Designed miniproteins, single chains, continued (2). Designs and how they scored, part 75

Each design is a single chain, and the fold is of that chain. pLDDT is the mean over its residues in the fold that is shown.

## One batch from the design tools (miniprotein)

Design m6576
Fold by ESMFold2-Fast:
Structure m6576 (fold): chain A 65 residues (1-65)
Amino acid sequence: SVDDIQKGLLYGDVLSAKDLLEEGKRNNDQSLIDQAKSYLRDIRDQAEKLGLEDVAKLAQEVLES
């Protein structure tokens, strides 16, 4: 369904942002860390608006890592 596609895309976005955050931390790149965290906050907020609580929770957990 369209909802399943939307959920899959947002889940993929969380994983991509997590990879960017881990890269930023590995390279001590504060600009990349800040960008990845901003992206994760946007994904979390979008997931919350769509009622995708599991995706929103995952994004929040990555933000707190």
Scores: mean pLDDT 87

Design m6577
Fold by ESMFold2-Fast:
Formats: sequence, C-alpha cells, structure tokens
Structure m6577 (fold): chain A 68 residues (1-68)
Amino acid sequence: GDIQEKVNSLDLPDPLKEQLVQFFSQNVGKMSKEDLATALVTHFPQLTVEDRQKIAQLFNLPKLNFVD
C-alpha cells in the first residue's frame, strides 16, 4: 500500500520498517498531523533527525515536533 511504499523508500532495517508501517496504518486519519509527528518521536526515539525529516516530507508532517 501507499504507507508501505513510502516506508520502504527509507534506508532503515526491515523490523523498523514493519513497525513504522503498522504505526502509520493504525494512526493516519485518527489524529492530527501534529499529534502524529509527536507520537512518531515518542514511539521511535531511535530515528535520527534526518530520518524524521524524510518521514515528515513523505507523510506531510510538521518538522517543528522533531527538534528537542
């Protein structure tokens, strides 16, 4: 699906890609883009700032929630 294709474009390990596909499949359309960005940071603290920025572009998320 669209989510899987977007996640598969990332340079990440397969287990992490599977977790991201599940996360977005469960949460896209159920919360705001801002809340989704915050949840991404909370559930995937192992993601680099660069990976978070790429994901933000792919899913049209606000970048401000990726900077702590």
Scores: mean pLDDT 77

Design m6578
Fold by ESMFold2-Fast:
Structure m6578 (fold): chain A 59 residues (1-59)
Amino acid sequence: SAEVERLAAEARALVREALARGALSEDQATHMLAQIDRLEAAGDLVSLRAAIADLRRLL
């Protein structure tokens, strides 16, 4: 769905920003991107929103 794609894209952008700021290690960023891919494939809007909230707390 468009909403799933939008939230996954937002989460990936936040992972890249957190990595660039040094708030995540490369290993943590790799793990989180893999998690986002799984949540997008599952269409899990609740968990995608939770991941976005967690990432925003790092920034």
Scores: mean pLDDT 90

Design m6579
Fold by ESMFold2-Fast:
Structure m6579 (fold): chain A 64 residues (1-64)
Amino acid sequence: GKAAEVKKTVTAKTPAKKLEDTEITLKDGTTVKVTADSATGTVTIELGDEAQSAHQQALDVVNA
């Protein structure tokens, strides 16, 4: 959805197995998009500004 100003983008460096673009469903039912860059080993999570809790949960899933 459109945030009033800027959506939050979180970049996490994950040494885990191949991470591809996926959608993660959090325990509250929120779905977030995860973009993985295999060249740099970087994972970017795109979240709305109101999804502060979802942002942290998405990081925990990516770093699992």
Scores: mean pLDDT 55

Design m6580
Fold by ESMFold2-Fast:
Structure m6580 (fold): chain A 55 residues (1-55)
Amino acid sequence: SEKERLARAVAEGAASRLGLPATDEAHQKVLEAMERGGGEITGDEAEAAVRKATG
């Protein structure tokens, strides 16, 4: 879906900035954060979601 595609793009960007892999778990954590923000997410929130997914 559109939301999943956007969440993947955001997660990939955040993962790239952090030097971490963009995993399915990272995509899910970013999607959850976007849902809580009404479809909006900051770069810091995306990076936090990716870090949480990787440990």
Scores: mean pLDDT 82

Design m6581
Fold by ESMFold2-Fast:
Structure m6581 (fold): chain A 90 residues (1-90)
Amino acid sequence: MSTAQQVAAARRFGDLVIETGKRLEEARERGDTFEADVLESMLRMFHSSSGLHPDPAAGELERQGVLYAMQGNYDEARRLFDQAVATLAA
């Protein structure tokens, strides 16, 4: 995979994770247990998939970002995802 493709994929991953985390909070606020369970399962999958990243430094930053998004800390999640992108672009 080219550096440009890795950077583009990392940016899309961060955006998707943060969006999924926000949707999970909204589902929980509504009491939509089925939607919340699906979204929580997606976040667990993203966390597991980050461990398979070919760049272990970027993968660890993405893994931490997913954990912060799961906690509703989207600012810290975004910071970590941006750091992962910077690591891949270097």
Scores: mean pLDDT 83

Design m6582
Fold by ESMFold2-Fast:
Structure m6582 (fold): chain A 55 residues (1-55)
Amino acid sequence: MMTPEELREALRAEWADWSPETVEANAAELAAAPDMSPEHRALVAEVAAEHRRRA
């Protein structure tokens, strides 16, 4: 399974060219997934917030 570091890198790479609005929508969908661990949910939120601060 994907480690937290691998997930963080994958999200940063995928979202690099996306608008803040698109990233926020995608992050919300990922957070709604019932099989996602609390740790992974926190990482998704952190990466989305970082992207928003950079924008």
Scores: mean pLDDT 76

Design m6583
Fold by ESMFold2-Fast:
Structure m6583 (fold): chain A 63 residues (1-63)
Amino acid sequence: MVEEEIERYAKENGLSDSTKELLLKAAKEDPELREMIEEKGVGNVPASVLTGHILRQIGDELD
């Protein structure tokens, strides 16, 4: 359900496939982000929080 929510959000906000995949990975690996999306929907999570988690995933991919 979280994955479906993120895919819809990406489509509605014109996010690239790579950004969508980073957000999906962030939601899988960060239980707090996943819980926020499940409770409030991704569109109700502050954009700064979403961006922070995407940047963290980029950092983790680079080790």
Scores: mean pLDDT 73

Design m6584
Fold by ESMFold2-Fast:
Structure m6584 (fold): chain A 92 residues (1-92)
Amino acid sequence: MTAEEIQRALELLREMLRRAGEKGLELAEKYKNEKAKEYFRKALEILEAGGPLEEVLYYLRKAFSLLPEEAQEEFRKFVQQLIEEAQARFEA
């Protein structure tokens, strides 16, 4: 893998985390979980500010744990699709 491929990989990862956070926020709103909504919003704010990915992942995981099981399954399916898209771009 070239240095350029690594840089594109990191940008793609940030894009995927943003999309995951937005989907999580949508699900938190749909299932009326205000606390999960706050944590997804926090993760997106950190990501937008260029903050550390470890903090983004921490708040995404925390928010996810507050969602009902049905919402967690919808979120997992969405994240799996994002991972598949990222892998396809890495293999291109």
Scores: mean pLDDT 81

Design m6585
Fold by ESMFold2-Fast:
Structure m6585 (fold): chain A 74 residues (1-74)
Amino acid sequence: SPEERLERLVRELEELAERMIENGESLETILETLLERTQEYLASIEDPEEAERFAARAGEIMLRTIERYLELER
């Protein structure tokens, strides 16, 4: 289903962000990688509504990644 696909792509993006943070990657490298992966996933989504929902969720993941990284550097 579209919802199952959306949750799978979101989970894959979240797991990627977590792995990169755990491996001590720079914030720049993490954000560039997440943006590239988000663009790849968006290009694969043919339904505009599903694409919009994924883009919103991806944006939230990137924001949380920035917030978490900044907290870890304090």
Scores: mean pLDDT 83

Design m6586
Fold by ESMFold2-Fast:
Structure m6586 (fold): chain A 92 residues (1-92)
Amino acid sequence: MLERLREALERLIEAARAGDTEAARRAAREAALLLYEIEQTGNEEEKEEALRIAEEGMEELKRVLASLPPEKQAAVLRAIGEGIREAAAEIA
């Protein structure tokens, strides 16, 4: 699960670099679902590692987003928000 989380975050970062909103939405949804699964089923060490992976991925994502034109940054952030909302709906 931790490896899958790292891969989902890597796909999200690459989608952001490319300005690919559909790929960003899908990767954000996958990452959110994986984080939820780890929080529900993981032990303390797995939960702490998942948080570290997420924090590292988010810092890199912020750097990538800051390098994009404002219009592309807004579009990618909107897509990420949609992916997270889709994950939340699936969990409910």
Scores: mean pLDDT 86

Design m6587
Fold by ESMFold2-Fast:
Structure m6587 (fold): chain A 84 residues (1-84)
Amino acid sequence: MEERERFLAELEELRRLVEEGKLSDEELAEAERRLEELLPSLDPELQKKALELMFLLGVKLLERAVERTIEKREKEKKEKELEE
């Protein structure tokens, strides 16, 4: 019971950190991998919460990857205009 409550608190804290944008891309990816590894050992209710958080982590990683790709393309376009 106490271990389950601690894990729930850790999931809520991780969610808060993700929503506040305080985690790096590497920390987001590591958190997703950790949750995936723990998933088979969890109760169905905890599995659902972990999967929801993993989905949120994946979405945030994808959003950041898209933003970085756009920024890189814009910088490359500006650099080419300055070099030409």
Scores: mean pLDDT 75

Design m6588
Fold by ESMFold2-Fast:
Structure m6588 (fold): chain A 72 residues (1-72)
Amino acid sequence: MLQELLEELKRLFRPEVEKLVEQGKKLNEIIDAVLKKNESLLDEWAKELGVPLEFVRFIAKLAVGEVYNEVL
């Protein structure tokens, strides 16, 4: 379940992360931008999974970081 959520978030975020890396954005800026853009989706997933939003946001940050390292 955790690994599946991480992989789905990585797939969802990949195009935006690639775009922001090409624009010369730093990792922290990319994390902030991607999470803000997807705030409603993360809130919905937290409710559907019955977990705190903080937890879904943490997994989302990991997903952005992993994609960032893959596209460098």
Scores: mean pLDDT 84

Design m6589
Fold by ESMFold2-Fast:
Structure m6589 (fold): chain A 95 residues (1-95)
Amino acid sequence: SAAEQSLQQFLANLSPEEQQLLLEGLERVRQVEAEEGPEAALRLAVELAEELIEQGKLRLAELLLQVAQHRFRETLGEERLAEYLEPVAQRIEAA
């Protein structure tokens, strides 16, 4: 699928350890989406991205936010996404 191909492209630029961390994070986000809905899943994605920033893994944080933005755009809308994602994106740019 197109979504799987996009994920594979993101993974191609990461180390094996970074790929594992990203996939584990995305699986947790998918689980929360299924159980608690898209807004709870987006909040988890933001929290995971903030943890990655604290670890100096800025590229992983950026990729996680990009995947979350793409996944939740239709359901939550761009204004709601910006409320959650803009503060974290600014932290990545400032680092």
Scores: mean pLDDT 80

Design m6590
Fold by ESMFold2-Fast:
Structure m6590 (fold): chain A 97 residues (1-97)
Amino acid sequence: IDPEKVAEAMARDPERYRPALTQVAEASPKLAGEIAVAAAKLGHADVTRYILEAIAKVDPELAVEAARKAAEQGELSGHQDTVEEARRIADEIEARL
C-alpha cells in the first residue's frame, strides 16, 4: 500500500474511501498514521483530520504521534491549514490522555 496514493484517492472521493480508511485504522494504526502524514504532506487537511480521528479511537497515543508528524510534514510542504488542523487534533487527543 502506498500512503500517498491512498491519501490522494481519499481527497478525490472521501465518501467512497472513508469506510476502508476506518478499517485500516483499526487493523493497522501505524499504517493509518503513515497515510495521515502523507495526506498532510500533500495538503489534504480533511483527510489528515479524518484518519487521525479514526486512529484516536483505537490508539490515542499513536494518534498524537502521527498528528505531530503530520504537522511537521505539512509545515515543511507549506500547507499551513493542514499544520493548524493536525496541531489542533494532537492537542485535543493529548488533553484526554
Scores: mean pLDDT 81

Design m6591
Fold by ESMFold2-Fast:
Structure m6591 (fold): chain A 80 residues (1-80)
Amino acid sequence: SLLDEAKALVEELAAAIEAGDEARAAEVAARLTEVMLKLSPEERAEVLEYGLALAETLPPENAERFRAWLERVQAAVDAA
């Protein structure tokens, strides 16, 4: 499902940040934005909740960068 794809992309975004791969983080965030635009508002909220829960499992510096990327994705979706 698109919801499962979005959640998998959230996990890939966290992995890219853990690896320090800025280019991969940007690529994954762009793909996540595309998928999020095809989801309902309720499904978008579920993906955001999933991402925020995942952020709590990361080291503080990685969690902060990850949340910043999630905020950028949310802003891009809301602007569309």
Scores: mean pLDDT 87

Design m6592
Fold by ESMFold2-Fast:
Structure m6592 (fold): chain A 63 residues (1-63)
Amino acid sequence: MAEKARALLAALREAYAKNGSLTEQQVIDLAKEVLGLPPSASPEEVLAAAEEAYRALLKELAE
C-alpha cells in the first residue's frame, strides 16, 4: 500500500513535467491506474483509496 502511494506521487510528478499542468480528470485517471481501481470508480472512491495509501505510508514511516 505505501509503495502505491510512492508510485502515485512519482507518476503525478512525471505527468506534470510532461504536460506542464494536469486536469482533475487526468489526476483521477492516473490514480485509478496506479492504485489498481476499476475505470468505473468514482472520484470519491479514488480519493478514499489514495487516503488509505497515504495512511499506510505514514504507518510505515512510524515503524
Scores: mean pLDDT 75

Design m6593
Fold by ESMFold2-Fast:
Structure m6593 (fold): chain A 70 residues (1-70)
Amino acid sequence: MKEIKSFEDFVEKMIEAIKKQLERLQAELDRLRAEYEKNPTPEIKQRIADLERRIAVLEKTLEELKKIMG
């Protein structure tokens, strides 16, 4: 399709975009956790905490959007 046909299509595209963002953030989190296990630093610990917070917010948004879809 070349255009958004309905609100449902729009929400589905938003869900897809958020899922891809979550995949990227989760991969970065997993990498940082592995790095922290090998060489713990305050910088890595802070970045892990920030990513966990951002992931939680996006997961909540994704859950709410999925409820709209059914």
Scores: mean pLDDT 80

Design m6594
Fold by ESMFold2-Fast:
Structure m6594 (fold): chain A 66 residues (1-66)
Amino acid sequence: VEASAAAVAEQDAENAERLIEEYERTGNPAKGAAAGIWIAVVRLGGDEETAERLRRRLREAEEKLE
């Protein structure tokens, strides 16, 4: 399908967001680390704005959890 590249980018962002949500819910540092990796993948894919939003969201979760 035409949207294959966009679908991959959206999936990468969705993976990061899901992991941030799990990190907020569980406090498991492995989930936070995994979210950071997926954010890096999103940034490498060229979507710097989405990567920065996700990184800010992850940082907010980290600060709330200490």
Scores: mean pLDDT 76

Design m6595
Fold by ESMFold2-Fast:
Structure m6595 (fold): chain A 102 residues (1-102)
Amino acid sequence: KREEAKKLLQEAIELAQQAIEAAKKGNVEEALKLAEEALKKLVEAFKLMEDLSREELLKMIGLILRAIGLLEEARLKKTPEAAIEAARAVIEAAQEGLRLLE
């Protein structure tokens, strides 16, 4: 479970980084698709994360909800800047998840 969760979090970071690069090139639709795939990997990883304390669980939930909200805003605004913000939120949540699995 821990190794599977780590792999999914690493994949989420990679996809979110690709989303940022696509957005920088003006490919907003591709950036949103990549950010959505990154968020999906992040949520799948979170489901595999067991033995989290109450504080760790609440922190991860908060980071994931922020990423979801920013992705929804990015889908409405359809700007490179909004797509980058959403992707960065996914990276932040995934990095915290990796830290908690140390």
Scores: mean pLDDT 88

Design m6596
Fold by ESMFold2-Fast:
Structure m6596 (fold): chain A 100 residues (1-100)
Amino acid sequence: MSEIEKEIKKLVEEFKKKVIEAVKENASDEELKKIIKEFVEKLMKLANGDSERLKIAVDIVNEMLEELYEEYKDNEKMLKAIEMLKEIMGEAVEEFNDKK
């Protein structure tokens, strides 16, 4: 595993733990959006304009999303958080491709 892949995986695991805790505490939509936005900003900074790093990041995030869907499929708050992440991440990826 590359050094960058290890850093991305660490960031994703920290985010996963934080979002699960927020959902368990019935956090507001605004708090969930804040957590997700902060995560995406950190992830994009780590990619640092590199398409290969961004692809690794997207692949790892998608693996995490599949795990969360399977484990929390009956949790409406978690499903909403997953949808928010997909939207915010999708917008960030589109902006990255547009500016490259």
Scores: mean pLDDT 82

Design m6597
Fold by ESMFold2-Fast:
Structure m6597 (fold): chain A 77 residues (1-77)
Amino acid sequence: MEFAERVASLIEDPEVAEKVREAVEPLVLQAQQYGLQGDLDKMVELLRQAGRVAQALAPEKAEEIERLVEETIEAAL
């Protein structure tokens, strides 16, 4: 949830920010569920997938989004 909000906050266009949040949120929620089950590999895969989706929708923020993905994975491990 915080990850989706942080990614959306990087995007100046509110329409694009909302699309990114809506696309990323279900992937992040699924990653959290796998993390709670101890499936860290699947959690990391889904977080990376969420990052790729966000980067495709907001390519101008790709480097910042990738950094947030890495920080989120490190915090979860």
Scores: mean pLDDT 82

Design m6598
Fold by ESMFold2-Fast:
Structure m6598 (fold): chain A 90 residues (1-90)
Amino acid sequence: MEEDIEAMIETLEKLLPELEPHVAERVRELIEEARKSPLEEAIELVAKARAIAEIELALKAGMSKEEILAKARETGDEELVKEALKIIEE
């Protein structure tokens, strides 16, 4: 499980150059917080960082905000996606 989190972090770090500087910085902050947190909290922080990165890349690829929110409703992740969009739009 810790090994799985490290693999997720490595994947996120590879995506950082594709993100806008302010979004990349927020993702980095969440990764650093996750490394300092207990496993359960680290999982939530990494999931949030991943959502931010994936949503920005989807927007850059031409997916609409409405399509992203519709997919989030299907998976029960609507609140996580709304928070990620707020960070990206700052």
Scores: mean pLDDT 79

Design m6599
Fold by ESMFold2-Fast:
Structure m6599 (fold): chain A 90 residues (1-90)
Amino acid sequence: SSEAERLKEEIKKLLEKLNELLKKLQDALDAGDKETALKLLDEMEELLKKAIELLDKLLELEPEDEEAKRLKEQLEGQLELLKKLKEKLS
């Protein structure tokens, strides 16, 4: 559906922004800048939560979308890893 295609485009944009923040996070970690790293982790956590919510909406429209199911599992795993990293840096 056109609504499902819109959700896919929104998810794609969130993932592109996550990739940009990941590069900034790597630079901050390499520099030992904990303050910047924690701020970036907070922003990435918000984007991951939004992407997961949009994937849930997509899966309500297209329950058999195997790619969307796999992506959701991957993003949920990434969210858990980011929370653990944030705790270690705090």
Scores: mean pLDDT 89

Design m6600
Fold by ESMFold2-Fast:
Structure m6600 (fold): chain A 100 residues (1-100)
Amino acid sequence: DLEREILAAILEIAGAVFLVAAKHEPDPQLAETLRKAAEALHELGNAIVAGDVEKARQARDEVSKYLDEAAKLATPEEAEFLKRMKESIDRLVDEALALV
């Protein structure tokens, strides 16, 4: 399914960008949270490609958890960005999983 493969690729790119952000983040707690978000995004992408709805839901919940934790440590502008990213991921994952 092309839609699931594209979403998985986007989630992998997002995870890679989060790892770059973590490398340049001076707050070690925020940096570690961004790395955990990247790992959860990778797991989410893999679950979506596999069509594993339960695993995808679990990985999405982990992404949500780490984005919420990062938002608490971030500036207000960064927190708003992370909130929008979370909302977009939730919507796109629901759309992609509806195709299985």
Scores: mean pLDDT 83

Design m6601
Fold by ESMFold2-Fast:
Structure m6601 (fold): chain A 86 residues (1-86)
Amino acid sequence: MATVTVTVTFENLSDEELEEYAKFLEFQARKIPGVVSVEVEVDKENKTITLTVTFEDEDAAREGGKRLEEIAKSIPGTKSVEVELE
């Protein structure tokens, strides 16, 4: 198993919009092939969403991490996206 952590920082989003995008990102992450588990944390003070996604193997994690980065960057109001493997 391999874990990908995706941290998405936003500008000028409401708490409600942050929670909606957190749900959107969780839903999209669960659709990626090889996903075993998804955990989501919302930091309303810093306007960040952190996704911790566990994959079956490192190949799935590498492809899934790339896909998650693309999805996160597509969200309106995204300021930065950081992706860490393991």
Scores: mean pLDDT 84

Design m6602
Fold by ESMFold2-Fast:
Order: structure tokens, then sequence, then C-alpha cells
Structure m6602 (fold): chain A 118 residues (1-118)
């Protein structure tokens, strides 16, 4: 179950990264509208990926996985969501998109802190 959730999360995270890169390319070509659509889609995938990673962290902890490995997965996801957030801010994405990305980062950081305190 945890392996399947991490795999699904990884696929969504990879897709989010590709769309964020596509957004930067479209913006550089003057296609602002397509760039904003790409970053909105990247944000949606990154948020979903973060939710799956947090869910996987709960299952991995119950399965006795090393806490350091769980923190590494959560940290990798936080870095991805932060990268998408930076792209969204640079492109002037809607405030609702920015707020949802910040919320996802906060949830990941809170989960990391909880695990560090164990």
Amino acid sequence: MSKELLRESSILATSAGILASAAQIHDSLGDRETALEDVRRAAELAIRSAELTIKASDILLKEGAPISDIIKELTGMRNLVESVLRTAEALGAPEEVIEKLREAIEKLENRIKELEEL
C-alpha cells in the first residue's frame, strides 16, 4: 500500500515538474495565458502528490520504516512544491493557487516536525 502511494505520488510529482518547466518556456515565448494554465495544472498535481506522500508517511510509520527515510521522502516533496510555488509566484498565478501551494508546504513541514520529535 505505501509503495503504491509513493509510486503514484512520484508520477504526479514528475508531471508537476514537467508542467512547471513548460510554464517557464511558454512565458519566455510570450504565451502568458498558456504559461498560467500550465502552472495552475502543475500546482494541482503537486498538491495531490503532497497529500499522497503525507498519507504514505502514516502507513510507512505503522510498517516500521526508518523515520529518516520517511523524512527524506517528505523533504523531497516539500522541495518540489516549493519549486512549483516559486514558478507560480514568478508568473503571477492567482492568489488562490499560491495559497493552496503554501498550505501544502505547511502540511509537509508540520509532518516532518512531528516525525523529528519521535
Scores: mean pLDDT 89

Design m6603
Fold by ESMFold2-Fast:
Structure m6603 (fold): chain A 66 residues (1-66)
Amino acid sequence: MQERVERAMRRALEAGRAVLGQPVKEATEAVREAVKPEMEAGLIEGVEVESEDGKASRVTFLLAEP
């Protein structure tokens, strides 16, 4: 489980970084689509996108423990 969670986290972080600076709606849709397999598998419990000036500034993932 831990190894799968770690892999999911790395993949999620890369997806989150790729959408930074995009409009929040587009960024949210893109990152959710990118990590959909991990969410379906229960490795990622949720995703939150923070915005500044309507652009994605921060993406946070809630991972399954541990």
Scores: mean pLDDT 75

Design m6604
Fold by ESMFold2-Fast:
Structure m6604 (fold): chain A 88 residues (1-88)
Amino acid sequence: GLSDILRGIGLVLRAIGLEFDLELKLKKGEVTEKDVQEGEDLIKEIRDFIAELRAKGDPSLDPMVDLLEKKEKRLEELIKKAKEELKK
């Protein structure tokens, strides 16, 4: 319902904030293991919530699931780059 949409929007906003922070730190060469852990934790939280939304079987939630999946994939790309920088 509406409460699921509001929770989903909250996760999207957190993902946007972390995306901007990670992109800035990647540009400066300032990524830390803590940044990777925070990203992985949020990715897990987003995945868990996507699973909860899918389990409800409510097609009105499909746009929220799509938005969350796009944010999950973007964070995964940034965390992959962050891990590559930490190996150098």
Scores: mean pLDDT 87

Design m6605
Fold by ESMFold2-Fast:
Structure m6605 (fold): chain A 62 residues (1-62)
Amino acid sequence: SEDLKKVGKLVKENVSKTALLLDWDPGRFLSLVRYLNDNPDASDEEIASKLFTEEEIKKLLS
């Protein structure tokens, strides 16, 4: 969806700010960083759908 693409793009632009906005613990932040490093060809939509809940997606879009 368009919303998932927007979220994935925002995450790629600033991983640290995304984690801070969602109150993520360091472990979850590191899991995101590792996923991005292990999956360099992952689309913005794939990143959003695999690593974020529907609630987190809505929070990032508000």
Scores: mean pLDDT 78

Design m6606
Fold by ESMFold2-Fast:
Structure m6606 (fold): chain A 62 residues (1-62)
Amino acid sequence: SKQIEELAETAAKFRVYGKAAEAIKAEDQLVELAKKLGLSEKETSAIYYKYYLQYLNEKEKK
């Protein structure tokens, strides 16, 4: 789902850049949407950490 990907990317980006309040809100929305779509915890975590590692790598290059 495009919506799950966009939400996972948004949550991961906020987390990497230290926007804790926005990260928590987006992460809660991600978990809720994943449950509604019948995604497993492993599948949801894989999508989230894909974006987390991408943004972490971009941040560390600076």
Scores: mean pLDDT 84

Design m6607
Fold by ESMFold2-Fast:
Structure m6607 (fold): chain A 61 residues (1-61)
Amino acid sequence: SAAREEGERLAAAATNDRELLEAARAYARAGEPAEALRLLGQVTDDALGPEAGAILREAGL
């Protein structure tokens, strides 16, 4: 699907925590909770915790 392909492109291009969140959100919206969780586990910036939590909820986690 286009949403999954977008997640794959964003994950491959990610160089920082913000970009990892974008990729995780794309995977969550594509119905790929395992991939979303894997990327969220790589985020280390505590200030992004609320956004990471929102993505987990979108993924059904």
Scores: mean pLDDT 82

Design m6608
Fold by ESMFold2-Fast:
Structure m6608 (fold): chain A 58 residues (1-58)
Amino acid sequence: MRKKLSVEEAAEKFYEGFKDMDLSDAQIRALAERLAKEYGYSEEEKEKLKELLLQLFS
């Protein structure tokens, strides 16, 4: 998947899809890294996505 969503939109969309799943912090980090590669995010965008997802699943 190419970069078509903002980091914030990607975080919100995938949080809504996975919020009822018991994801560990390691799984959330792996998800963020996978999404960053799929969307072509920069390293800064990847770290922001990881932080947002971890906060949303807290």
Scores: mean pLDDT 75

Design m6609
Fold by ESMFold2-Fast:
Structure m6609 (fold): chain A 95 residues (1-95)
Amino acid sequence: MLPESEPLTEEEAQRFADEIKKAVKEEASRYGIELKDIEVKVEPGVTRAAAELAKRLAVQNVRYAADQGYKSIKIKITLRADGTIEIEIEGEKAP
């Protein structure tokens, strides 16, 4: 198990982007939200701890969208090597 403070390699960053994408898809499906688009970018050099935090925040944002009555969402997640986590969510609410 890699240390949480260790920076992700390019290959590990891509695998983690895929993990975040999967977690978001599973959470959206659980709450009956249609996922119209999903984009996840994890830069090499992002720490494992930051990537794990971003995954938790992304899942939380899907739950928040469900609580707000969204029927469908588009989500974009970007993690930068400097520790920046950007999560953009756009959705259509139930009438």
Scores: mean pLDDT 82

Design m6610
Fold by ESMFold2-Fast:
Structure m6610 (fold): chain A 72 residues (1-72)
Amino acid sequence: SEARERLLALARANSEPGAVAGLEEFLARATEEELKNLVRIYELDQAGQTPAPELTEGPTRLLRALREERAA
């Protein structure tokens, strides 16, 4: 819940309203560990320290990966 709330706050600060709705669906299904890792990725991105650029394109990349997994 804490990680979910933090991700929503970050998304609302940096994303279009439509993107926030999609993120809410993802966060409802994600594990607590996945949520904590997403927060860490966003924090590292903000600091310019992120090692994995593909994961730091924002929530869209992670939502895409999740949808691909669900489709399989």
Scores: mean pLDDT 58

Design m6611
Fold by ESMFold2-Fast:
Structure m6611 (fold): chain A 83 residues (1-83)
Amino acid sequence: GAREAALLLAEAGEALEEGDKEKALELVEKARETLLRAPLPPDLRRRALDHLEKAERAIKEGDLEGAREHLIEAAGTAVEGAR
């Protein structure tokens, strides 16, 4: 569910702090798949997915601060939408 996605995003943030960009990208994709299956309000789902796309782009571009910010926003949005 949405909490599962938030935990995956927390792990992605830890992987980034350890310099493991490949693991971070894998965890972001797992979180995205989890959010697509989660029963979330449409607006919150769209917002969380938008932040995941921005996080993935930031990771690939080496913008670690931007990546971290978007991971936190995605996780927070997912938790807000959890029932």
Scores: mean pLDDT 84

